# Ledger of designs, part 83: designed miniproteins, single chains, continued (4)

Each design is a single chain, and the fold is of that chain. pLDDT is the mean over its residues in the fold that is shown.

## One batch from the design tools (miniprotein)

Design m14885
Fold by ESMFold2-Fast:
Structure m14885 (fold): chain A 120 residues (1-120)
Amino acid sequence: SREELRERLLKAVEELKKLAKQNKDSEALKKAFDLLQEALDVLLSVSTNKELKLEAEIDLGLARIIAGVSDSAEAYQKAIEILAEAIKKLVENDESLPEEALREALRLVEEAIEVLKKSL
């Protein structure tokens, strides 16, 4: 069910944001960032809303720049926050997202949560 997947993905993104803010392990945060980037790429590849897609692509670029400036926990925390908000905006507002993409994005976000939990 598409609506069930949307609700689950939004809850997972909120949990991820909380875990990332509390985490100081730069390696774990980098792995979570990479998984979140993959999740956003999945959603972007299938989005048909040009305006939401462009906004999310700009956010992805900004997150990549921030993560690339320093290999620090603070940089990855900020980059993760930007990606999480971009995913949330797409999932909440883009009704064109198919169940397959929502399921794959959820899987990647849940993997990122597991990475962060293991480093706490």
Scores: mean pLDDT 89

Design m14886
Fold by ESMFold2-Fast:
Structure m14886 (fold): chain A 97 residues (1-97)
Amino acid sequence: MKEKEEKLKRLAEEAEEAAERARKGDVESSYEEAKKAFKEAAEIVGAKELVEAAEKSVSEATDLAFGYLAEKGVNEYLGRAGLALAEAKGVLMEKEL
């Protein structure tokens, strides 16, 4: 449905905006926002494994997202949300050093 694609696009944009805020110093809140957007996108796809992977390893979540794109016919937005989450997590880890 076009509605699912529009929602996935908005979630990708929300995750990307959160990654930008993390770079600007609002690290913890922005990481949580990016993670929530990615989780909601994964739920639309029906991929609970992507939610679990995002909490453990963003790299694994990104790889799984591309697998689901091929099998479930979801668009590129799930992958974009995963990349934004990776960026936000990277900033968070640098701040915890």
Scores: mean pLDDT 68

Design m14887
Fold by ESMFold2-Fast:
Structure m14887 (fold): chain A 94 residues (1-94)
Amino acid sequence: KLLEELDKIKKELEKNKGKIILEALLPEKRKEILFELGRLYGIAEVLGHEDLVKLLKEILEEILERAPSEEEKEEILKTFYEGYEAGKKEVEEL
């Protein structure tokens, strides 16, 4: 059930990849989007969903490549890893 839900999330992320990347570059949406991407990455990594882990890494790398400053790259990484730790904890407490 949970792995099947991650498969659906992967398909939605693939379908909306460009929109997600663009919205993650907007200051007002950045924190929410990057935290959720990090959370999904942590969940996928603990559960061994390799395809979703790979896709989320690709999305993060594209966001970082398009970030206009080093300060924004640092905030992107910080927020993503905060989500990652939250996602890992969520699965480990199941």
Scores: mean pLDDT 84

Design m14888
Fold by ESMFold2-Fast:
Order: C-alpha cells, then structure tokens, then sequence
Structure m14888 (fold): chain A 91 residues (1-91)
C-alpha cells in the first residue's frame, strides 16, 4: 500500500526531527529527515525528470522541511513566552 509507505517515511522524518531538534540540532534534523521526505515524494508519484523539475522538487522538499522546523520552533517559543508570563503573574 503506497499510502502506508508514504506514512512510514513521514513518520521516520518526524521521529528524526523530534529527536534531533530536542537536542538543539536543527540543521542535523534537516539533513537526516530530508532523505525520508524525498522517498515519500517519490512514492506520491512525483515524477523526477532531469533539469529544472528535479531542482524544483529538491527546493520544495527543502522548503517543506524548513516550514516544519520553523513551525515547531514557533510552538516552542510560544511555550517559553507563556512560561515567562506565568512566572511574572505568579510573582
């Protein structure tokens, strides 16, 4: 089932991202997760052809990973700011 293979690759990417970003290794998370996201894109039937389309697919995967990492960092910043506000209220 192609859907399960896609889900497995996305889950592997998410696990790598979660583990490495928890250690503050955001760049390493990107490098380790990227191959799994590329495999998921291939299974989704994105035909990789030589030239600009292949380059565009690489950029889209890079952007997708960066957006995921940014959203995760924004969520963490939000939690940190909320904690600081709670401390100020408690004091």
Amino acid sequence: DKAKEIEENFQKAAEIESSLTAQGKVFEAFEEAAPYLKKAAEILGIEVVKSKVETAASYLLTIAVEIALINRELNRVGETLSAEELIEITE
Scores: mean pLDDT 58

Design m14889
Fold by ESMFold2-Fast:
Structure m14889 (fold): chain A 60 residues (1-60)
Amino acid sequence: SSAEEEAEKRRREQLLAQARQFARSSRVDPKTREALIRAFREALDLDDSQVAELRALLEG
């Protein structure tokens, strides 16, 4: 239902915010970075722009 879809969207937005915070504070090797990006993409259903943002945060 629309109410359930909105609740899931809010949940995903909260999890994405947590993923961004984790990425900002994390320093990982390239192989671990790619594994984390893939895991976040699949778990949170991220688009290409969100994936690019997380990659930049993990690299910087």
Scores: mean pLDDT 78

Design m14890
Fold by ESMFold2-Fast:
Structure m14890 (fold): chain A 61 residues (1-61)
Amino acid sequence: APVTLTVTEPIQPGETREQAIARAVKKALDAHPDYELERVLSVEFSADGTSVTVTLLLVPK
């Protein structure tokens, strides 16, 4: 069955927003090897800009 996964990652020094998003997505997929990415549902940055929260829709392989 499809699952929704939310991951929050700090933005590292020298890292762009795009790099932070890519790292968050990779971390989520590495933690769920029996699933593949169907769609990115949302990307939210914290009010202070120090973290990103990514919500993913995953489906079983």
Scores: mean pLDDT 83

Design m14891
Fold by ESMFold2-Fast:
Structure m14891 (fold): chain A 68 residues (1-68)
Amino acid sequence: MEKKRKEYIEKLREAWEKGDSELGKVMDELRKEGYSPQEILELLGEALGRPPVPLLSAAEAQAFVDAR
């Protein structure tokens, strides 16, 4: 589990650098693996080295929940 968690963190970091669409795709893959939107946010925070708590946390959580 820990090894895959680190791999997902790396993928999220790369996707974040590429752009929002790639980030959304990686987050969707995490949801399919059984990660909750909140868990995905934690992984994204680790990937960025500093989680964006003031603005992105709420907006991203909403985006994950509302993604269709």
Scores: mean pLDDT 66

Design m14892
Fold by ESMFold2-Fast:
Structure m14892 (fold): chain A 102 residues (1-102)
Amino acid sequence: MLEEAERLLEEAERLLREARELIKEALKLPFGSPEGIKLAEEAIRLADEAVRLAREALRLAQEARRRGVPGAEELIERARRLILEAEILLGLARIVLAVQKL
């Protein structure tokens, strides 16, 4: 349970780092850039996947806490933080996509 939750959180963190870099690159491109649109769409895909993985990790960590497994509370906190960060980034990526389509 905890090992699986940790693996999911690590993958979600990796996807969020990639999504942030794609957003940074998209913002360097002029409005209406086909490349900027593609980068923003990929960032949306990665951020959405990160939300999915972090929510699954939260479920596993909550189950581990119910079973009294040590360290579960720290994973719950990490998962909740990552979900919030991923949802904020997903919103930002959607705004960047809208701007690039202008």
Scores: mean pLDDT 87

Design m14893
Fold by ESMFold2-Fast:
Structure m14893 (fold): chain A 79 residues (1-79)
Amino acid sequence: GKEGLEGALKADEANAYGPAGTFSGAMIAGGSKGWRKAGEAALQGYDNYTAGLMGAQGAFEDGSNVGYATGLAAARLAK
């Protein structure tokens, strides 16, 4: 839907920041509100590890076990 398209656009923009942008872009592209908030936090200057943890928490609150696991993996890759 339109939220997914907006997430994809922000993911492309975030990817311009290098590996850090790639991880935040993946969070935005995840499509849940928690994931999008985490990606936006990374773009606003939060480190990717913290943003990944915020996304994992948001995904967990939304009941997404897959989203939670993906957020933790993104946080670990962002170190």
Scores: mean pLDDT 52

Design m14894
Fold by ESMFold2-Fast:
Structure m14894 (fold): chain A 91 residues (1-91)
Amino acid sequence: GLQEEAARKLLEAAKLAAEAFKDASEVTKKAVTEPLREAARLALDPSKIQEARDTVRETLKTLKETTVVPEEVVKAMEEALRLLERAEEEL
């Protein structure tokens, strides 16, 4: 379903971020990957879709303001947000 697709897309975004920031500090890697993995977990719970969406939005905003984020990571996160918004409509 849409929740499972959103979770997969968030895990893909986390993998892309891990590769993009492979040469960065461990703190930077965790600051990007941990919120995305948590959002993927939240996306699988119908009662947590809003929390998952808010987590992704906050993470994306912080990344855009604090670093140069590869387009592939941004696009994966934005696609996950669209899937979460559609999942919320189906509830």
Scores: mean pLDDT 79

Design m14895
Fold by ESMFold2-Fast:
Structure m14895 (fold): chain A 92 residues (1-92)
Amino acid sequence: SELEELRKKGEEMKEELLKLIDGKMKEVEENPTLKNIEDAKKEIEEKFEEVEKANLEANLKGTSLLDPKTLEELKEKVENALAKLDEIKAKL
């Protein structure tokens, strides 16, 4: 069904975002350069914007890509990652 396809897409996008955050945080921790920090911030923000846009498009069809709690938890993980990147940048 279309609902099952949207739910699967949401789960895949969630997993991709979490993997991106983990990978970028590891890269910055191993090599804390201004370039790596700025690239990580940009890619994480852009990927989360894609998730929010996809969820908004699903909402316009009367459903959701991700449940509201999951989306809120993802937003918190993104905000925490960006805050940690800003802390690393401040120590340069």
Scores: mean pLDDT 87

Design m14896
Fold by ESMFold2-Fast:
Structure m14896 (fold): chain A 82 residues (1-82)
Amino acid sequence: GTMKVNVTLPNGTTIELSVDLQNPEKTAEDFKKLVLSEGYSEETATEIAELFGNVLKYAKLQNLSENELTNLINQAIKLSLV
């Protein structure tokens, strides 16, 4: 099924995204469009979206809950930009 995930961007903006673990590439592309709409560069949006896609693939393999996925995504984004 589709999960709802809140992702906090480096600028402090929180985006609610519908996540489909069966279609991680489409979910990552949808997220990239939202990141671009917040004023991020194409390069930064691509990097964040690729990270998001990799986290979704990991979440599917580990059978993570919606809360675990939300926490992992937000931690990964926060750590990748330091």
Scores: mean pLDDT 79

Design m14897
Fold by ESMFold2-Fast:
Structure m14897 (fold): chain A 62 residues (1-62)
Amino acid sequence: KEIEEKIRELQRRFARELSDLVDRLDEARKAKDVAAEQAVLQEIAALQERYDAELKKLEEEK
């Protein structure tokens, strides 16, 4: 019950951070800045990995 609310809060937090990164990715792509694009993609991958790890912990607590 509390876990479902924590999962929803986690999803909202990461959705906001992901949205910001997607905007940065779009700007890097428009500028044809390959280094910036790769840096943002790496940040997105790290964010996704953190999200998956936190989600797993909540699921195991269930």
Scores: mean pLDDT 81

Design m14898
Fold by ESMFold2-Fast:
Structure m14898 (fold): chain A 69 residues (1-69)
Amino acid sequence: QKSQHFINGVEYLYLRKYDLALKEFELAKQELLKEAEGIRELITIFSPNEVEKQKLLKELDALVQKYSQ
């Protein structure tokens, strides 16, 4: 089952509140690490343009690197 923070992160992506989405995913760091590929796919689906997509993917990768060590 997904945590409330993971669900909130997906909802914020849909609402285009990207900083809040990443903060919620960071609070769900165990699910962030387990489902990093799925979160990348969600960012790709919900991102409004290529520039925001690249920025969000870079920030996601930084969080994954930080918590995977």
Scores: mean pLDDT 79

Design m14899
Fold by ESMFold2-Fast:
Structure m14899 (fold): chain A 80 residues (1-80)
Amino acid sequence: SMAQEKLRKHTEELLKIIEEIDKKGEKEGKSDKEISIENAEAQIEFLEKKIEENRDNPELVEELQNQLELVKESLEKAKK
């Protein structure tokens, strides 16, 4: 089935973007807290955009919603 492969690739793309944002933040001289908050916010926006773009793929939407919840939890922890 191609559905699982699409879901896996989209998840991998999300993780790569997170890694790129983390590396870029390190170069900007921002505090760890500011970097963590910015990374979480960027990931939330990206996940919400992917959910909207892939509404016709319920398997992908479910996985993206799970990832979104995890990132929102990380954002709340970063704000503390």
Scores: mean pLDDT 68

Design m14900
Fold by ESMFold2-Fast:
Structure m14900 (fold): chain A 87 residues (1-87)
Amino acid sequence: MLEERLEEVVRRALEALRAGQLVLAQELGLEARRLHAELQTPRGAELLAELERALAAANAEASARYEAEVSDDLAVQERLAEELRAG
């Protein structure tokens, strides 16, 4: 029962990642970690490791996109600060 639930949660988290739903995938990842903490089986560890690897890859991609957006925003703020200093 718990192992089946862990497998289902991991499957749903991986589906969420493929759909670009990173926040939902992270929430399901936390649920999977809680279930594995209770279950503590080798299969549970393998399923969690697969999910952790997928989450890490998705987080790295999201961070790269966020850094690009923040860099653009910071450049705008620097331009505005220069204009204010020139006055």
Scores: mean pLDDT 76

Design m14901
Fold by ESMFold2-Fast:
Structure m14901 (fold): chain A 61 residues (1-61)
Amino acid sequence: SLDAVLATLPADQRTYAAIFYHEVVTFKPSEEEIEKGKAVLLSLGVPEEHVEAIVAAARAE
């Protein structure tokens, strides 16, 4: 599911989204840091639905 979401994004947004996903999975950051990461992805033009899907996938890991 994550790979399908990333495949719909432009290359720049895809790179940042993948980095954010791996940071959440690896480091389990605070909710405040997750919200900051979400804001960055939204500012880059990643759709909110895709940002929420990425966060949900990372939390499920």
Scores: mean pLDDT 77

Design m14902
Fold by ESMFold2-Fast:
Structure m14902 (fold): chain A 86 residues (1-86)
Amino acid sequence: EERKIEEEILSEIGKEWKKEKPPSKEQLEEAEKAAKEYGISFDAALARIAAQRGELPAEYSEKFKEKVIKLLEELGLSHLIEEATG
């Protein structure tokens, strides 16, 4: 299920980003609305909104690749790492 895997990756990014930079009230409200509207986790919605606005720093793009690799390995989908990172 491609969409569930994507949302899990976004959730990991959102959790890490929140630890380093607490989201603003506006970002929290938007993430809550998006999570309810799209049926995804709050953390996934937060990361998606940040990515769409170009607010996700380049260093988080590198962390995204690392999180993708780790998550795919944990899900037993290590064969998709090449497709996700190459």
Scores: mean pLDDT 65

Design m14903
Fold by ESMFold2-Fast:
Structure m14903 (fold): chain A 75 residues (1-75)
Amino acid sequence: SMEEDLKQLEELLAAGEVSEEEVELIKKAIEEGKEEYALELAALRAKMKVETIRELYADPEKGAEFAKKLREAKE
């Protein structure tokens, strides 16, 4: 759930795995759209560079395909 994802994000921040700036960007994505949040959080869990995920998301076809693969991997 979103609440569980937010808790995971705070645990990553506490562990020093993410910067405060990255957390701020993800929180803005939560306020503006759930899909951007899911992509960036999944990228952090997969240890992918956030900028790479943003580039993929900027391409509607590639972003959708990547988001689908991340959602399928979550299940």
Scores: mean pLDDT 59

Design m14904
Fold by ESMFold2-Fast:
Structure m14904 (fold): chain A 106 residues (1-106)
Amino acid sequence: GARVTLDASVSAPLGGSATVTATVSGAPESGTVHVISAAVNKEGNLAGTRGSSGEVEKGGSVTVNVTIYDFKAAGTYTVSAAAFVTSSETGRVRGGGGNAGTLNVY
C-alpha cells in the first residue's frame, strides 16, 4: 500500500498555523493522492486541518503540504496522516497508508 512520511519536527505559534510536509510513496494506481490529517495533544486539544492533494503515477511518489491551524493550546501535538489515491480514469479509491509525527506549539 501507499506509505506516508511526515517531517520529523515542525513548530507553530499559539493560535497560528504550520505546514507539515507529507510524502506519499508507492502509489497503488495513478491519479490524485488525497491526504487527511489530524493533530491532537495529550490533553485532547484538536487543531484544525485542511486536506491537500497532488497528482501521482502508479508506483510513484508525491510531496503534499498539509496545513494545520488554530492551535488553541501550547504543547506537543501528535500529527497523524493517511493517504488515499483516487484513480484518474475510474474514480475508484485505492490503497492507503498512515504515519505520525510531532509538532511543537509555543
Scores: mean pLDDT 73

Design m14905
Fold by ESMFold2-Fast:
Structure m14905 (fold): chain A 109 residues (1-109)
Amino acid sequence: SMLEKAKELYERGKKALDEGNYREAVKYFQEAVKLFEEAEGKDSPLYIDAKTLLSYAYVKLGEPEKAKKIAEEVLKINPDHPRALSVLAEAYYKLGEIEKAKEAADKAN
């Protein structure tokens, strides 16, 4: 099923993150996000989790603007999502937006 394929891609993305293979992680999470959206929609916990890790993978890859955009999309669905707020804080720090980074980090705790 599409859902089983999406879960496999999500787990491969997590392994790639653990190994420091951030470009591979981005590819796996992009595909997982698309398949989770098609299978269960944008309010799905699996879609939200995959999208949050995609944002984090972009932070690790050195793409903080892309990470910020995706984290903000997660926060439009769940404004209090702690992991998405933490990723947004890291993206703001990398972009030099220190005040906004502190606000996001405070909300994450």
Scores: mean pLDDT 90

Design m14906
Fold by ESMFold2-Fast:
Structure m14906 (fold): chain A 100 residues (1-100)
Amino acid sequence: AASDEQRAAQLLAAMIALQENLDLLRNSSLSFEEKKALTLETLERVIAATEPVDPELAARLRELRDRVAAAKSEEELIAILQEAMQELSRRATALFRRIR
């Protein structure tokens, strides 16, 4: 449905949003519950934007959202977001190989 250029643009936007959230978690004095709420809000926005462009990636991000919802510590939140960033980085590498 979407072009490779549209998928690349959305993937980049998702990576930026998740990296900003990860930086906030690492450098903020917010409570765990506030950090978790902000992370869920970020993931919901990214999922909504990704769904029409890359439904497979959106499904993977929903799995990560569910893991965030179940997280009981800041360390778990950071680990989940780091895993998400690695997944997006792998997808970016594969997609950029297809763009001409």
Scores: mean pLDDT 83

Design m14907
Fold by ESMFold2-Fast:
Structure m14907 (fold): chain A 66 residues (1-66)
Amino acid sequence: GGAGAKKNAEAAKKAAEAGDATAAMSAHYQVRLEGGDPEKAREGMAAGRAGDAKAAAEHAVLSAEG
């Protein structure tokens, strides 16, 4: 459902605005732990580890919209 995904995307976006790539990355890690797509989790985590909080937040928003 969209509600949980939207909350995770909003949290990632807020973390990106604060410059907190680590917090943005953790949202993608939770998707993997819940049996989500490991490839998408890997991409989000890679963006977060590279310090690209904006890209990580954009991936979270797109995931929530799908």
Scores: mean pLDDT 61

Design m14908
Fold by ESMFold2-Fast:
Formats: C-alpha cells, sequence, structure tokens
Structure m14908 (fold): chain A 94 residues (1-94)
C-alpha cells in the first residue's frame, strides 16, 4: 500500500542519515568501512521490499549518490541537502 511504501522510504532515509553521519564523524578507516557496508546492506534490504519500480529506481539512485558522496568525503551539510532533494523527488513519485 501507499502507507507501507512511505514507511519503508522513511526508514531508508533515516538509516542513510544515521550511518552517513557516523561515517563522516569517524576518524577510524576500518569503522568507516564497516558502517558503510552495513548501511549499504540495510539500504539493499529496504529496496527489495519496494514493489513500485519507479520508487525503487529513485531510492537506488539515492543509495548510489550517498555512497559516492561518502567515498568523496562530502560534508554532513552536503549529505543532508542531497537527502532532502532526493526525498522530495521520491514523495512526488508516491
Amino acid sequence: SKEEILELVERFFKALYAYGREILESDDEARRAALRAEMDRLAAQTLAQIPDPEVRALLEETRARVLAMLDAGASLEELVAALQEQNRRIEAAI
């Protein structure tokens, strides 16, 4: 249902923000790699539960964008702005 999709989308964004923030705040390379892998795993699990192919494609784009930003050493401010932009696009598709 639309409500179930919205709950999954909210969970997806909360996970990306929480893990992304911890990655950006950590000076430990091994911890950053472990957090990145766990974030990616949780994102993939949520994507598998999305039956709508358009919403799933936008979430996959969000996942790829966040991973690239973290790998490039983006700021927390840049991460928040990117997540807000992607959330607006996804809400419009639901």
Scores: mean pLDDT 86

Design m14909
Fold by ESMFold2-Fast:
Structure m14909 (fold): chain A 74 residues (1-74)
Amino acid sequence: MSEEERQRYIDFLQSLGFSEELARRAVEATGGDPARLEALLRAGGSPEGVEALLNDPARLAEVLAQGDALRAAR
């Protein structure tokens, strides 16, 4: 993704109460894919919940796979 797209997602997540570091981690973990990011936010429900998912590789993989399935289904 472009630096501008990455910064836009970081700014959006910060507007939801995420720290810059947590927002950056979420964007990196999803590769900037909107469906993966939506799945991560839905599963986490809060900045703290998203951080917990990012710290659990197995749970993170399950959540990202849900985003991939949503993207593939259209």
Scores: mean pLDDT 79

Design m14910
Fold by ESMFold2-Fast:
Structure m14910 (fold): chain A 80 residues (1-80)
Amino acid sequence: SMELRAAEGTIRTGRANVESAEKLIKENADKEFVRRVVDAGRATAEGARDTLEKLNAPESKLREVEEIIARLEELEKRIE
């Protein structure tokens, strides 16, 4: 379905957001900017999780989005 494809696209975007945030932290970028990137990525990933749950998506897809959320939460802790 289009909704499932959109959620899968969001999972890919979430992974890219994690990688971007990790790079920004490594380069000592502005903490407020990094926080905004992490917050936006987290909100987007949580939306994808809700969509996948409503579609009764395979557990493997739910695990992928939960892993992205967990990584973003870890990054949030590191920038505080």
Scores: mean pLDDT 82

Design m14911
Fold by ESMFold2-Fast:
Formats: sequence, structure tokens, C-alpha cells
Structure m14911 (fold): chain A 68 residues (1-68)
Amino acid sequence: KYDEFLLILLVASLLELGYSEEEIIEYLQTEFKLSREKAEELIEKAKEFPLNIEEQKELLKKAGVDPG
């Protein structure tokens, strides 16, 4: 139901922006109703996906995330 690739990119972006792993887990559980185990899995996958800052900003917009 969710595009796993977009979730990985979202998590990678949040990590690069300085969000803690616990904050990211809470966000994924609240917004996407993911289990803690699934959120931790996405964080591990995201750590292996380096992003350029400019590309990251466009990908966040494409994923429907508004950096407030």
C-alpha cells in the first residue's frame, strides 16, 4: 500500500536533517501506522541510501512531506 522506496528515501532524508531514530520511528508509527520493527527495518535500509541535499528536497516534496 505504501511505496517502500519512497519510505526509505523519506527516512534517509529525516536522518540527514538530524532527526533521531526514535523520532523517525514515532513519525512512521503515527503517520503510516507501521510497527516499530518495520520502522527500524526502514531506518537500516535508509542508512545504505546516500542522498544529495538538493535531490533530497525534491524527493521530500514528491513524497508529499511538507518540511514545516
Scores: mean pLDDT 73

Design m14912
Fold by ESMFold2-Fast:
Structure m14912 (fold): chain A 79 residues (1-79)
Amino acid sequence: MEEKEEEARRRVAELLREMAETEDVSEETKELLRELARAVEEGAPGEEISRLFEEIYKLDPELAEKILARIQEIGRELE
């Protein structure tokens, strides 16, 4: 049950953790990426996920756009 949703959450969380390790961004931004990855993996409420994403967008809009593009790519692969 819900295998596609669990797979999507896992892939998004893995992406966010990878970006926290590989992207040339501030430690504050890396911490937010790790916190967002945890929230996604745990199936946190959309309000919490949106809040964390908005904080990333305020610190690094280019990174936030990159995250959205990669999430959309994962969504297409799972269709």
Scores: mean pLDDT 79

Design m14913
Fold by ESMFold2-Fast:
Structure m14913 (fold): chain A 77 residues (1-77)
Amino acid sequence: KEEELKKIKEGGENGKKAEEKGVEVTEELIALGEIALSLSEEGRKKAKEEDPEGGKKMEDGINNLGKKLYEEAEKKK
């Protein structure tokens, strides 16, 4: 689950690079944002199970990433 989040981070960065080239990536950004938010919730459950203290920092990072991707997609929509 967490590895999937890392994969989405890489996808999001590629999406931003495409936008800088003037490419329309609205659909991809929306999809990535939705998936990132979904994985954020799953990541929270996993973090609580593995390490409560470490999970707090992890949860914050995952939430921040997911929200940024989703907001970017919403603005482009």
Scores: mean pLDDT 57

Design m14914
Fold by ESMFold2-Fast:
Structure m14914 (fold): chain A 69 residues (1-69)
Amino acid sequence: MSLVEELLINQAKLKLRKRGIDVSDEVIRKALEEALKKYEQEGKTNTVTLQELVDDIAEIAEKMVEEEK
């Protein structure tokens, strides 16, 4: 989980940078937790792809940044 978490954070960060959005690691980590909770509620924890997870992390992080503005 720790190694995968670091990979996911870096991938989400790169995706956000492509959109001109710079977010802290703290925000990305919170977005990861939110995405995982969503998948647990949907019963998809074992079936979600890494690509899908990265996309959801990036979207949640964008919403968090908008809330802080």
Scores: mean pLDDT 76

Design m14915
Fold by ESMFold2-Fast:
Structure m14915 (fold): chain A 72 residues (1-72)
Amino acid sequence: MRELIEKGLREAELAIRAGDTEKAAEILRQLAEESGSEHLKEAAERVEKNKDDPEKSLQAVKEAAWAIAQEE
């Protein structure tokens, strides 16, 4: 599960950097459903709300990664 989350967070970040925030939000939503993580669910919602602002979308992904890392 952790390896899947780590890979998905990297893929979401790359999608945002490529200008595909919709794909990033979908990746994060799938990870949230598989893991049950509230942080990933919040990140998906924030990326969808900020689809026209890649910097805010990247920040949402980074905050989710940090929050998940802290739970260990």
Scores: mean pLDDT 80

Design m14916
Fold by ESMFold2-Fast:
Structure m14916 (fold): chain A 76 residues (1-76)
Amino acid sequence: GLEALYGIPEEGMELILLPLKLENPSLEALEKYGGKGLELIKIPIELKAGKIHEEILKKAEELYEKLRKELEKKLA
């Protein structure tokens, strides 16, 4: 898959998804772990450069925003 290209993007994706595996997910947990996941995806992929970088990063950012909005609605 796309994540397997560098290894770290796969770990980053798992960190973004980690809050959903908690019994009571929170926006703070998503920001903490999801933010780290996005940082891990950005750094290694940008250093490699290419079209795949843009697609993976865009999907990761869209996933993070979607999860944030969904948790915000559920916790509000």
Scores: mean pLDDT 61

Design m14917
Fold by ESMFold2-Fast:
Structure m14917 (fold): chain A 76 residues (1-76)
Amino acid sequence: SEAEEAFEKGLEALRAGDFETAVREFERAIELSPEPSRVKLAALVYLSLAYERLGRREEAARYDAEAQRLAKELNL
């Protein structure tokens, strides 16, 4: 799916240290994901991590909280 494709591009950017591109691709993966979904959960987790690497702690905390909420909804 396009969501999975965007998620994979985010992971490639994260591995390359391109955290700005990682953020963009993970945000795109979230926008393209149905709710609830495992790909959205993964994208939220990695988006939080990418924001932490950029030093953007408020954004990281918000997406971490959203990921925790979705994980409970998915019974994970």
Scores: mean pLDDT 86

Design m14918
Fold by ESMFold2-Fast:
Parts: structure tokens; sequence; C-alpha cells
Structure m14918 (fold): chain A 106 residues (1-106)
């Protein structure tokens, strides 16, 4: 239906914006101090929450799909932060590379 097509199109646009945001923040995390990392993680969660709120205004289907994608993006960012804090440079770079690949394949 037209409504389903609209929700699907908006969902794709929001998911792309979430992935762009993840890619930008993940790259900045590599050179950030612990204090900067904490602020960036909080700001990242806030930005994703706003995108989820927008999806909720579009429809239940968009809201559900965008929420699930947001949860996944937050999990990836948390893995990134955890790897940096452990001093695992190889894993943190691998996560950045994987996020860049996800964005290119989107």
Amino acid sequence: SEEDNNQEAVTQMIREQMLITLAEVAKQMLTASIEEQNKMLEDFRTQLDLMVSYAKSVGDKAAQQVQRFSDHMIDVMQQMVDSIRRGDTSRSQQIVDQVQQMLQDF
C-alpha cells in the first residue's frame, strides 16, 4: 500500500542516517579521551533516540524497524568503546572498517 511504501522509504532513510552517524562517531572515538568518549556516546544515544521518535511519528512499522536498528547501532558503538578502553587497537580499527563497509553496501 501507499502507507507501507512510505513507511519503508522513511525507514531506509533513517537507517542510512543512523549508519552515517555511527561511522562519523566511531572514527572520532579512535582519538578521543575517556571524557570525550563518554560525552560522544551520550550524544550518539540522544541523536538515535530523536531519530526513533521521528519514526514513531511516521507509523508503528517504521518505529519498530528503526528501534531495532538503533539498538544494533548502539551495540556496535558500545563494542567499539569497550575495545578502545581495553587497548585493543586491532579490534577498534576492525569495527571502524566494518561500519565503513556497511555504509558502502547500504
Scores: mean pLDDT 89

Design m14919
Fold by ESMFold2-Fast:
Structure m14919 (fold): chain A 91 residues (1-91)
Amino acid sequence: APPHTLSEEEREKKKKELLEEVKKVVEYFKKNGIGVEELDKLAEELESKNPTAAEHARLVKEMIEAYEKEDYEKLEKLVEELIDRVEALAK
């Protein structure tokens, strides 16, 4: 398999790592008084310069919102979508 293609074991490990990172990002936002609205503004600013980065900013916002709502099913799905997008960019 090409180096940019994750194995099933590597995908599961990546999902666990990303879930921990989402938790850290939420904690960082709370400590610094940053609202998810800042991610909306960032996405809007990036839309003309880097549409892929704008999409990632929106995805991160949805992950944070899912975590805060304790919607872990949606959070898992969003993390999987991020992994798929990163793999697609590596091709």
Scores: mean pLDDT 72

